# Designed miniproteins, single chains: the designs that were tried, part 65

Each design is a single chain, and the fold is of that chain. pLDDT is the mean over its residues in the fold that is shown.

## One batch from the design tools (miniprotein)

Design m2260
Fold by ESMFold2-Fast:
Structure m2260 (fold): chain A 72 residues (1-72)
Amino acid sequence: SNEDAAKSAKAGADAGKAGAGAAAVYTGLHEMREQASTEEAKELGEKGAEAGRAGDVEKGIEYAEQAAKAAS
C-alpha cells in the first residue's frame, strides 16, 4: 500500500540522516517501490534508489522524503 511505501521511504531517509549511509537509504527505497501504488511515488523512489546506488546520500534522502510525501 502507499501508506506502507511512505513508512519504508521515511525509514530509509531517517537511517541515512542517522549516518547509516547510502545502502540504508537504498534498502528503504527498494521496499517502498514494491509497496507504492502511484506512479509519482514509484518514480521518486526510483530516483532515490539510483542516488543511493551512486553513493549520493544527500540526494537519496531528499528523494526518499519526497517519495514519502507522495505516497502519504
Scores: mean pLDDT 75

Design m2261
Fold by ESMFold2-Fast:
Structure m2261 (fold): chain A 82 residues (1-82)
Amino acid sequence: MSATAKEDVSTALKKAGEALEKGDVEAAIAELEKAVDIVKSEGSGKTATDAATALEKAVTALKKGDLLAAAEELGAALSLVG
């Protein structure tokens, strides 16, 4: 993945975290879905697939109201793309 794509993913994940701190779950989901799209379009191979899967699990956790599971999956995604 390009340096610009990594920066865009990092920015989206930061905005998702800030939205969660404000209790704006819908904004957090939107930023995470943006990160998934970037990883799927710019990434290739197992690492990109694993990162996209972690981000999709974070979105699913947020939709269920499980903020702790969402935070854990975000950490996993960051370790795969950073």
Scores: mean pLDDT 78

Design m2262
Fold by ESMFold2-Fast:
Structure m2262 (fold): chain A 68 residues (1-68)
Amino acid sequence: EEIAKKARELAEKAIQAVKEGNLFDAEVYVALGLIYLAIGKISNDSPEAIKEAEEAVERAQKALDEAR
């Protein structure tokens, strides 16, 4: 799905930013991922796409928290 897919892509970028040591960029990508995830839920995106996006954002949040 379009919006939930973007949330997943943003979460993946956040994880990559954590690996590169760019914690500020990672935090921005996590915040954007959460915003797109919320929009996807409101836009009636598919439950499977939303679940995948939620899991990706959760992984990104954990990676960022562990890197701090």
Scores: mean pLDDT 81

Design m2263
Fold by ESMFold2-Fast:
Structure m2263 (fold): chain A 57 residues (1-57)
Amino acid sequence: DLEERRKRALEEFKKGKEELKKSTGKDVPKAIGRVLRALGDLIQAHLEMGEPVPKLK
């Protein structure tokens, strides 16, 4: 289901961002890779659902 895929990608992206903030030295590239993969999955699921990105309030 596309909604479940988007939810998982968003969770992974949030966790990747948090991990990146805590990463130092050699762990930084790995955390960046995780964030990029999660972001790619999120964008792909979003496009497949045909939903627009939320804008500023």
Scores: mean pLDDT 72

Design m2264
Fold by ESMFold2-Fast:
Structure m2264 (fold): chain A 75 residues (1-75)
Amino acid sequence: SVEDKILALREAGKRGELAALLSKIDDISVIEKIAEKLGIPKDIIKNLSKADLKAVIVAGDIALAQRIVASREAK
């Protein structure tokens, strides 16, 4: 699946290919499933935009996800 391909690219450290593949995915439910498999908490996922979720998946940084949500709540 596209989901499995994204996880494989991330494990291989191919950030450019990962970002390019993620840019072609419009289905937010696929992006959310990938984020869940990477250990991002569901509450964080629900509060991130599709673009922010893609950025977090490429970076592989849960602290980045938490900071993005905190930044939006501090509006």
Scores: mean pLDDT 74

Design m2265
Fold by ESMFold2-Fast:
Structure m2265 (fold): chain A 77 residues (1-77)
Amino acid sequence: SVIDEVAKELSQLSVEELAERLKTVPPATDEEIKKYQDAVAKYLQHKLAELARLLGVDPVTAYRRLVGLIVEEAKKK
């Protein structure tokens, strides 16, 4: 799917590059979380703790922003 492809592409970025992109991305809504959560779990979950640390936020906030990044990138496809 387009969502899986976007999540896979983002998984190839460094944690530092992902953190930089997440600074400008709004956190995802609860409906977006439901739609995109499986792709995050499959391709990006392993980077979540380090992303939260680099952003200086809790893991839940980092997760919502990470889903938001997938949403924004999927819109460009």
Scores: mean pLDDT 80

Design m2266
Fold by ESMFold2-Fast:
Structure m2266 (fold): chain A 65 residues (1-65)
Amino acid sequence: MGEELKDKPFDEALKESLRKMALSMLELGYSEDQVKNALIGMYMGLGYSRELAEEKAEEILEEIK
């Protein structure tokens, strides 16, 4: 239910922006758990399910570790 991601470039641009935000938060001394929760909240705010938001947040964290 709801709209799926139809334009892959938007997903990539969104991921890039959130990755940049996550890196900034880590530089400010936030924990990985705090950054993960922030990413989950951002994705959920955009209409993603909690499960999908968590998967995408984990992917971003793995990418920036």
Scores: mean pLDDT 76

Design m2267
Fold by ESMFold2-Fast:
Structure m2267 (fold): chain A 85 residues (1-85)
Amino acid sequence: SKADALLPTIRKAVELFKKLYPEITVEFTDEALRVIAEAFADLDPNLSPLYAFTLLGSVIYEAAKLAKGNVVTKEDVEKALKYRV
């Protein structure tokens, strides 16, 4: 699926985010990463790459803030997406 094809890109984006914000020590579950990939697979293919990148960064950051421990769950990502998309 398009979401499965995007999953490696989403993993790389989260890895880059953690390198830029090393104080954030949360880990994303595979289910959380898949939810992000599914949401981004549904975006307009003509959407500006800069806008898509900015939106992705916002979703990663908000989901990390919602984590109640050191693990970001599917539910944390779904909540972040509800308020950003």
Scores: mean pLDDT 76

Design m2268
Fold by ESMFold2-Fast:
Structure m2268 (fold): chain A 80 residues (1-80)
Amino acid sequence: MSTKERWLAVLERLLERAREVVESAPGLAAAIIEGAARLLETAFNVPKEKVDEIRRLIEEGRLAEAIEKLEELLKEVKAK
């Protein structure tokens, strides 16, 4: 498995975990979403502007919307 494939698998697992805990443990969900946003920025060169939108949603407590934006960005980096 390439480094890119490995990080895509990690991102998919982080996204799934964030969805599972967003209602029961919002602080844990926020930490997971931030970690995933950082991976998109650093490993996949997603523009800072797009990941900052996710970070803003986290800061505002809008975690469900942050998860939706994270999923959109993950789909973009998976597109060939």
Scores: mean pLDDT 82

Design m2269
Fold by ESMFold2-Fast:
Structure m2269 (fold): chain A 85 residues (1-85)
Amino acid sequence: MEVRGAVIPVKDEPELAKEIGEKIQKYIEETGEKVRVLIIDQGSTDGSVEALKEALKNAEVYVFEADSKDKKAVEEAIKKALEKF
């Protein structure tokens, strides 16, 4: 059984973050597959990361902070985070 990975960029969208997390969690519950989730926190200040983590009950969750001031810095942060998986 291979571990499936998901990369989720999060920026001040707690309702969307929760919806995405709930969809991934449902997939895990229905398939029994192992899923690894990487959360790219783009400077969220409203609990979007926490909402996503709360929805992901059976996933391996990792959080990586990315500077939201520069799109290229965010892309480089995502690449570095993906290299850890």
Scores: mean pLDDT 70

Design m2270
Fold by ESMFold2-Fast:
Structure m2270 (fold): chain A 109 residues (1-109)
Amino acid sequence: MEEEYERLIEEIRRLVEELAEWLRATVGEGAAAAFREQFEAGLKVIEERKKAGEDLEEIIERLRRAAEHFRRALELLRNRRTREDAVAAAEALRRALSILMDAAVLPPA
């Protein structure tokens, strides 16, 4: 279980790095920086929940869902043909970050 948690965190960090590089190339440095900042905030929420005694299986399930959305976003961006693909990628990124941060309980920006 803990090894799976660490493996998922490493996978997500790699996906985020690739996505941030894409954002920098396509949108700009500010967008990449904002994305990385939101991702690190999301990881802190996951780490705090783990330390607070949340079920590790539930945390792993959240990480799997976040990873799926990050993979989808990267796939959509790399195979982007239309504006709709770019919008779908942005939505996938927002969903991944929301899953990590549990945006429903966080104050609005």
Scores: mean pLDDT 77

Design m2271
Fold by ESMFold2-Fast:
Structure m2271 (fold): chain A 89 residues (1-89)
Amino acid sequence: PLWKLPPDEAYEILISLNEEISESHSEEISADELSIEALMKEYGLTREQAEEFNKKLKEVDLNSPTPEEKVKKREELIEEMKRKQEALK
């Protein structure tokens, strides 16, 4: 059972399974559509908000020279988006 594995090993197995599922689906639907649906589901965004946010994430990925900078800028965008969503509640 998964609970008998160290947390790190269980996490690696879950990531591997998610990557296989993601790769299988990416051949049938666009990565953008998957990202938009994930943002709507995870953060409760409207489709328009998710599309705009996904566009901003893509701009960060294109303009960030290092993986570390991409992660940092993406986290900053997510925090800003969460703050705006809380203000609209």
Scores: mean pLDDT 66

Design m2272
Fold by ESMFold2-Fast:
Structure m2272 (fold): chain A 89 residues (1-89)
Amino acid sequence: MSVRQVVLKKVYEFAKKENLSNEELFALMLIADAIVQALERGMPLEEVKELGRKAVEEFAKRFNLSPERTEKLIEFVDEVAELAAELLA
C-alpha cells in the first residue's frame, strides 16, 4: 500500500470519528497530501510539522473551529506527519 493510501485512510477514519463535513474532509485530505509531498521532497520532519500546523490554523479560520477542536486537529496532523515520515524511511 502506498504512503498516500495509508495516510488518506487515516484521514478518512479521523473525519468519520470527528463527524467532519465533506468540505472539511476534502480540505484535510489536501493538507495530508501536502505533508506527504513535503516529506518526499526531503523537507525535515520538524519543518513539515510547522507546515501542517499553519495549514490547520487556516483550516480552523475557514471552518470556524473551537480552540479545542483546532488543538485536536493539530495533534492529528502531527501524527500524520510522523506516520508518513516513518513509512518513507
Scores: mean pLDDT 86

Design m2273
Fold by ESMFold2-Fast:
Structure m2273 (fold): chain A 82 residues (1-82)
Amino acid sequence: NATVYSVAANLYLIAAEVALSLGDKETARRDLEGAIEFAEKAYELGDKESAIKIFEQARNLARRVGDEELAKRAEELIEKYK
């Protein structure tokens, strides 16, 4: 069950990277929000290592998108859950 959420979160990260490479910052931001939400669910279900890695990648991508609030949200989750 946790694996389904970790896989979904990683697919959102890949989608966000693709959107960002195409200059579509709005789609990248939405995909990053999805990645964070599914990673939180994965963490709650016991896939903690994968979830923390996803938060780290989401933070870095949010910074590249220029979404300071989303980057801060991911950073807060890293600090809360590490």
Scores: mean pLDDT 86

Design m2274
Fold by ESMFold2-Fast:
Order: sequence, then C-alpha cells, then structure tokens
Structure m2274 (fold): chain A 85 residues (1-85)
Amino acid sequence: MLGELLQKIVEESALKSGVDEEIAKKAAKAAYEATKFSLEVLGGSPEAAAGAGIQAGAEEALKAGASEEQVKRMVELMVEKVKEL
C-alpha cells in the first residue's frame, strides 16, 4: 500500500542522508501516518498523499534532531523516489 511504500522511502532516504537510525524510523512512521490520513480521511490523490508523507517525514526528522542539510538531502531523495512510483 502507498503508506508502507512511503514509510520505506522515507526511512531509506533519511539513512542515505546521514540521519540517525532512530530519527529515520520516527520520520518514516510520521510519513506512514500522514500518507494514510491523506488517502483514507481526506480522500486525497496518491500524489497529494505522497506529498503529505514527504512533508511529515521531513518535519519529524528536523524536530527529532536531524540537521537542516540532512533534511534537505532527504527531501531531494524522497521526491526522486516518489517520481518512480
């Protein structure tokens, strides 16, 4: 399902950006929950839901202590991978 795909994309992108594993898992969980909420509660398109997941993952990573540079790289990688879906 899209939420599970965004969870994996966010976790992998965070880890490749040098984000700590614990923070990467928190970001991935936030992305999963936001993607699911967008699809199931708001009735959003898959594109809108993926965008919500990326945003939530980035915000959670920053809040949990990832640097601005790490979050920027993570977002670039997430956007690239989502374009392949």
Scores: mean pLDDT 83

Design m2275
Fold by ESMFold2-Fast:
Structure m2275 (fold): chain A 99 residues (1-99)
Amino acid sequence: MKFAAFDEPLISEVALKDAVDAGKRAFRIEIDGRTLGVFEDESLEGAKPLFEAEATVTEYNRETGLPERTFKARVKFYELEPESPRRRIFGAVELEEVE
């Protein structure tokens, strides 16, 4: 499953709230001093592979919208087209939890 990612904390919090209200899985990713809000989006198309890194990920509870757990994950980042209706999205990500 790919997730849409937002590079701005204010935008990411709004998107996270909307995703939680829709019953989608929502996460916060901390990487290279950035905070990305990410949520499930099955409509992500045109994604180009960018890079892969390990990051700290926090999952939000679907019912309360509060942080539920924090874990380490391998995150694969994909670039989305800048001219898309999703211009506020940093890109797309795939998450793999690591022990």
Scores: mean pLDDT 63

Design m2276
Fold by ESMFold2-Fast:
Parts: structure tokens; C-alpha cells; sequence
Structure m2276 (fold): chain A 90 residues (1-90)
């Protein structure tokens, strides 16, 4: 569920940065847009002849790089859920 993933990411940043409810909602919208743009990118790459196994490898490597820069376990869990959602769109 991309909306639930976007909400968890937004709520994590809200707690860290003392965001207003309006700012949390805006951040949730931006995170949802980012996830949707990744799905669109996957569909475009598949249409251009990319293999599912190669895309899976790239998604795993990209997520590993993001997780290496993400010390917060709640954000790590949200990004792992995002990876699972993206893999389901292969």
C-alpha cells in the first residue's frame, strides 16, 4: 500500500522536525508522488526492454544504498516496504 508507506515516512519526519499537520500532509503527498514516479520508471524501463531480474537487482542495490544512509529503524522498515511494493510491480 503506497499511501501507508508514504504516511509512515511523513510521520517519521514530522516527529523529528516538529512539523505541523499541514506540513505532514504535504510531505505525505510528496512521498506518495515519489513512490508513484518509481512505479512509472519501472514500467518505462520494462517497456524499453529491461529484464525483470536486472531491475530487481537495481532495486535491491538502490534500497541497500538508501538503508546505509538511513539510521532510523522506522524509516528502514518503511523503505523495505517500499522495495516490496516496487518488486510487486515487476
Amino acid sequence: DPEAIAQRIAEHHARRNNLSPEEVERLRELELERINNQVESIQRLLANGEKEEDLKKRLLENTAAVLAQTPDPELQEAYQRELQYLLENL
Scores: mean pLDDT 85

Design m2277
Fold by ESMFold2-Fast:
Structure m2277 (fold): chain A 90 residues (1-90)
Amino acid sequence: GDENVERLIAHVREGLLKAGLPEEAELIVKAIEIFAKGRKEAGLKPLTQEQVDALIASFDEALKAGKAPEYAEKIKKELEELRELLEELE
């Protein structure tokens, strides 16, 4: 549901801003928004609570380890790969 995506966006944005990474925050949030919109337009099921909780847990672990930039790059790559897959299925 939209609530799960909004929760993910809010958590990632806040965490990256607190880490002093405003450029990564804007980039990743924009990517998540585009991805969620694309899934909805394609008639796919929204991100589940379990999927969002797993992403948040992974993000929190990376942030605590001082690896927020690496996490941002990982999420960006995963979202780009999924966008390419969706484009190929069109």
Scores: mean pLDDT 72

Design m2278
Fold by ESMFold2-Fast:
Structure m2278 (fold): chain A 95 residues (1-95)
Amino acid sequence: SMEEKKKELAERIRKLYENPATKEEVLAFIDELYKNGFLTPEQYEVLKELIDEGYETVEDLVVAILRRARQEDNPAVKEAAETFRELLKIADELK
């Protein structure tokens, strides 16, 4: 079910949020989101670009995506940021 998939991804983001020490861990998570259909190709490209720019934490990525969404009038980018926020909220509920 979609609920079980969201819970699994929330567990992954929780581990990443707790120890977001490496760029490669963030990239692996973004790849997982894309592979499971939670990101469009455009959202995936934007996220990889931001990580390459030095936004390596999930929190920094969410802030940077929302900033770009406001500047570029791109709802898809805003939806990507909302996906991260929702997963983090679910992760907090699992504590």
Scores: mean pLDDT 72

Design m2279
Fold by ESMFold2-Fast:
Structure m2279 (fold): chain A 95 residues (1-95)
Amino acid sequence: KKITEEELLKLVKENKEALEYLKEKIPNPSKEAQEHLKLAEEHIKLAEKAIKEGNLVEAARHILEASYHLLEALLADLSSEEAQKLYKEMLEKIK
């Protein structure tokens, strides 16, 4: 099943909403969490650019990288239990 532009745009929107939610819930992030949040934001922007250029495979790679960095930002400052709780709350709020 080929990934569509519409599916990629939805994932970009979800990553953007996740990034803003994490910035709200972790207002004083560590340097490590800050670096991961910055990388997530950069990959979101690269994914949007790739979608506009029709490079859907490149867009998908950047979306996955953004998702990875959002998870690493969570895990940098939070215990596994706190990270799981915040992740569940984030999923409920985004959708």
Scores: mean pLDDT 81

Design m2280
Fold by ESMFold2-Fast:
Structure m2280 (fold): chain A 69 residues (1-69)
Amino acid sequence: MSAAEILAQMMLRHSGRTDGFVKPDDAIEFLKTLGLSEEQAERIVKENLQADGLVNALELAEAVIAYFK
C-alpha cells in the first residue's frame, strides 16, 4: 500500500464517506489536522476540485505528497 493510499483512506474515514470522494470543506479540515495552514489546504483542494464539486481522495492524497517533495 502506497503512502497516498494510506492518506486517502485516513481522509475518507475523517469525512465519513465510502465512495472514494470527499467534500471540499471536509478535505480542508483534514489537511489542517496534518499541519497544513488553511491557505495551503484551500489551495491544494481547489486545484483538485472536480466539475461535480467533489474531490477524489486518492488524487488529493497524491497532490499533498507531491506538494512536500
Scores: mean pLDDT 81

Design m2281
Fold by ESMFold2-Fast:
Structure m2281 (fold): chain A 76 residues (1-76)
Amino acid sequence: MKSKKQIAAEKLVKSIASMHGDFIGSSKAPYTTPEYRERYAGKKGFDFLLSLGTMSDEEAIKALEEELEWFKKHGV
């Protein structure tokens, strides 16, 4: 079975990739909310993912689950 951390990370990465993918992201960019663009503009999403490497497993799982909850509330 996949760990909670791995499941949460895979879901978040798919959500971020859909926003920042050159082909898919660019075609949808005018339809993203201002909150999505502000949160993940430039390197913000990448910096978040790198920060997970400095956290404990418990802190990383919590951070990943909080990001997934944010995406659920904002219509992804």
Scores: mean pLDDT 58

Design m2282
Fold by ESMFold2-Fast:
Structure m2282 (fold): chain A 108 residues (1-108)
Amino acid sequence: SLRERALELARKMVEALKNDDFEGLRQVHAELTRLAREHPDDPDVRALALIASEVLYLFENPDLSKEEYEEIFERMEQAAAQLTDPELQKAVREIIELARKKYEERLK
């Protein structure tokens, strides 16, 4: 199902973040972008695609300013608020926490 595929992709994003697997992140983003295009009325897939694009931008741009970082996380939180599925909400919380932790590590 679309829900099962979205959950699988969210979990793959979590694992890619844990392993600094940028190629894995790009593959998840490409698939979520395709699913969002095929299912434009699905709020969960649309929100995941937006979050994946923001996560990729964060990791491809390591020298972001604090202001740019805060804007990116604000956009991810806004996208996360559109999620309807509780398991996707949990996975996205972990994605945002992992991305935030990696940024904080760059500041040390």
Scores: mean pLDDT 86

Design m2283
Fold by ESMFold2-Fast:
Structure m2283 (fold): chain A 63 residues (1-63)
Amino acid sequence: MEELEKAFDEYMDLLDSIIKNNDQEKLDFIAELGRYFAEHAEDNPKTKEEAVKFLKELIELLK
């Protein structure tokens, strides 16, 4: 859980920066990604390890 919480905190800090900078393209990307996973539940991370990996990749994509 520690690694997942740390990755989530880093993601939230990055998200706050994106919102503060009003980066609409990154916000739209996040919204579309959320819609995709809502419609394709089978593709959602199933373990904490997969969730950590997903968050780290998302952080890297968004910078």
Scores: mean pLDDT 72

Design m2284
Fold by ESMFold2-Fast:
Structure m2284 (fold): chain A 76 residues (1-76)
Amino acid sequence: KEAEELVKQADEARKKGDFDTAIEYYVKAAELYEKEGKYNQAAAFYRRASMVAQEKGDEETAKKYEEKAIELEGKA
């Protein structure tokens, strides 16, 4: 499945310390789950992107995706 392949790519990027690619692919996976109405799964991957952004020290990106996850949890 598309979203699962993106998550796999994000996990590999994170293992290699490529935080920008990891954030990009977690966000793409979250967007696919959101489009499918799977708001709990989408929120989980937005939270993962937020966590990776925190590891990078990018507070603005981390806050953006944390807020998006909270919004989607309200829809689930």
Scores: mean pLDDT 84

Design m2285
Fold by ESMFold2-Fast:
Structure m2285 (fold): chain A 93 residues (1-93)
Amino acid sequence: SLEELEEELAKKLGLSKEELQLLLAPPIGVFRDALAAGESPVDALTRALAVLKALRPDADRETLLLAGRYIALYTGAPLSDAQIEAAVDRVLA
């Protein structure tokens, strides 16, 4: 669920729920702007996760996967697990 992903992300990043929401606001904004500009969901997610990685250089692959799942579920965007993994792998390349 969205709540479970939020709890896992907050725990993994050492943040409160409120701090996590502040951290994720810029990535979600970038994701929404990219979709509005006509980018594919996977390309939009790649941009969003790159913003998160810039804000949190310590974010590992598992953290970025959880964040990708959170953004997909929060926005209702059509993203498969394979597309989320592809976006994460592009950010870490």
Scores: mean pLDDT 89

Design m2286
Fold by ESMFold2-Fast:
Structure m2286 (fold): chain A 116 residues (1-116)
Amino acid sequence: LEEAAEALREGARVARELARYLEEKAAEGTPELSALAREAAGLAYGVAAAFDAGAALLEAGEAELPAYREALEEAEGLLRLLEEATRRIEELDPETGRKAREGARRLRELLERARR
């Protein structure tokens, strides 16, 4: 449980870092890239919130509550949308997309670690 909480807290930090990076790229990009990067940043902040909620439930000893499973399911749904947005970004800006994909891959690894 402690390892799962640490994985979720790390995931929330990674997701916030990715969101800030995407916001920065949205300010610098074309209108199309800017729209996708802002959407992806919003999804990354959502993943961070879901990871923080899951970690808080684990730290409270509430892993058996439906709320914990719901937090992980929310993170999974948002991460799938983020992974899709990252693929679309890579088509417009391969460098930004590749870096965002690395972030999303790390988030996937941390989510899977929390599920064990």
Scores: mean pLDDT 88

Design m2287
Fold by ESMFold2-Fast:
Structure m2287 (fold): chain A 77 residues (1-77)
Amino acid sequence: KEVIEETIKKLEEILEKLKKGEISEKEARQLALEELEKARYKLPDDKRISEAEEAIRKGAKEGKVEEGIEKAIEILK
């Protein structure tokens, strides 16, 4: 529970920085995936983490990193 809540908070912070132009799409993707990797290590049985990672990767492939992170946050809620 606490791990998912902290991960959501971190992804929301990354999303805000991306929206403000403080970080690039490449940096946002890397930071978001790093946070999900940390969450996966702590919660290996929670499939929402792998689904959130896939949403970010798909977003990056389509040039829609912002949408990918938004979808990842939705999956984790």
Scores: mean pLDDT 83

Design m2288
Fold by ESMFold2-Fast:
Structure m2288 (fold): chain A 90 residues (1-90)
Amino acid sequence: MEIGKLSQEIRDKIMKELAERTAGKSLDEQKEIGAKLILEKAKETSELDQEIVQRIVDNLLASTDPGVQRMLLGLGIDVVSGGIAVKKLE
């Protein structure tokens, strides 16, 4: 399906940018950089997706568990990637 392929392509680009921005950074710095990147990319999505992403980021920044942080970071990237893909198909 075209949407799924575009979403995966966007996700791969975001993951690459995240890896480049977080290289050599501490876990706390990686969390802050990841949150900032996700919020930046969310501006290219719908207002509803932006609200969902903001809630994910708020929980990410409030979390002290590295496993929960990784889960929320991944979820945020997935929501943003899907939202951008939908917008590009307008």
Scores: mean pLDDT 82

Design m2289
Fold by ESMFold2-Fast:
Structure m2289 (fold): chain A 62 residues (1-62)
Amino acid sequence: SAMEEALRAEIRRRLQTELGLSEAAADAIVDAIERARALHPGVSLETLARAVANGLAHRRAA
């Protein structure tokens, strides 16, 4: 959907700008989110994206 594509683009942008990740690393994380969604079809992309973003922020802060 347009909303899911916009969310993927926003996640890529934030990974690059806020965490200093390369475009390739940001793409790999987005791919991991999509894989997780395929394994958990009842969970929204927004919920999975938020969980991944929180996990990355927690690791950077530690």
Scores: mean pLDDT 72

Design m2290
Fold by ESMFold2-Fast:
Structure m2290 (fold): chain A 80 residues (1-80)
Amino acid sequence: MEKRKEFLEKALVELGVDPETARRIAEKAMELGEDAVYALGTLLTLIKNSNLTVDEALERAGLPDELREEVKKILEKIKS
């Protein structure tokens, strides 16, 4: 469990998310369950390893609505 949270936090920080926000998002994904954790991990991997836009990566990753809006807002700030 803890290793998954650390991975998500690190991936978010590497994309330019501040450590406090990265931790909060990772914790929220953990609270929503394993499907949310995998979806967020997939999103971050797609953004890191492909030329997809934030919107395209979000559509492919299948994030739950509770995470999707918040993560989109944060990633759009980084890409702006």
Scores: mean pLDDT 78

Design m2291
Fold by ESMFold2-Fast:
Structure m2291 (fold): chain A 57 residues (1-57)
Amino acid sequence: VETITSIIVKHTKIPESYATTIATEVVNQRRPLKFLENDLTAITGIPELAKEAYEAI
């Protein structure tokens, strides 16, 4: 959770609290990892940042 949160914050600039929620959902299998790039794109509006974060995970 902590590692995924740090990667999301570093690459996308999403607030740490929101990134922690996303990371917790991924770890608990509530959010499919394979859709994480698309989810981050929807949240940030910037596909390139979403791709960088996803590749870093």
Scores: mean pLDDT 72

Design m2292
Fold by ESMFold2-Fast:
Structure m2292 (fold): chain A 71 residues (1-71)
Amino acid sequence: SEAERLAARLTDLLVAVKQQGVADGQQSAEIATLREQARADPATEEAALKALQAADPDLARGFRESLQRER
């Protein structure tokens, strides 16, 4: 599904940024766009949180907190 595709992309980006220690401008912009899409669509948010929880629970927590601050 589209929600699962967006969730996988966001997860890959957040894992890559964590490994690098810093996000470049393109990564930051894409993450911001994906976060806004997740904030706007509950199905995408749920898919993203599920994917992040499976990959890295600390990233899932940070992402959830970030979404709450933007609301």
Scores: mean pLDDT 80

Design m2293
Fold by ESMFold2-Fast:
Structure m2293 (fold): chain A 73 residues (1-73)
Amino acid sequence: ALSPEERETLRRAVELINASPSDRISLREIAEKLGISEKTLRRLLRRALAEGALAFVIEDGRLRLVLTPKGEA
């Protein structure tokens, strides 16, 4: 399960990813804006995807991320 702090960081990361130009997702730049390392961001994204708290969606030919509620807190 994600901590409340990790979930807030994840939510902000998703907003930044979705606000990026359609064909560019720079995990390094997103991590810099969040004040964390790219390694930490990649680890958080992997955990969220594995736990079903995050999903990849293709909309209008663009990669988009969505937060999915999974289980109780």
Scores: mean pLDDT 71

Design m2294
Fold by ESMFold2-Fast:
Order: structure tokens, then C-alpha cells, then sequence
Structure m2294 (fold): chain A 72 residues (1-72)
């Protein structure tokens, strides 16, 4: 699924730009995924599904980053 691959990239970029700010990472991921969905002309249900996927992916990556920081 190309849309999910693109969401994975957008989430990765949002995490890198957030510098450890978990709330900022979620905000950027959601905003970028919504922008992508609008640019692609996706319907509201598909946009929401991609946003839900982005939030779940961001939350997992944030949890892993927090764990790595706690060990260092």
C-alpha cells in the first residue's frame, strides 16, 4: 500500500523534526498525513484511517525513543 508507505515516511520525518517533543511529534504526524490525504484527493474515511495509523505508529516510535533515552 503506497499510502501507508508514504505515511510511514511522514511519521519518521515528524519524529526527526520534533527533537524528542512527543506532543509535537503527534501534531506534525497528523498534520502531514492530513495534508497528504487532501493532496491525493482521498475521502474523509480514508484520511481518518491514515491518521489513526499515523498516531499508532508515532506513539510506538515515541515509546521506543523514550526507552532508549532512559537507558542512556
Amino acid sequence: DEARRQVDRLVSDALDESGGDEERARELAVQRVRDYAREQGLDAATEQALVDYALATTDRAVALTREAQARG
Scores: mean pLDDT 80

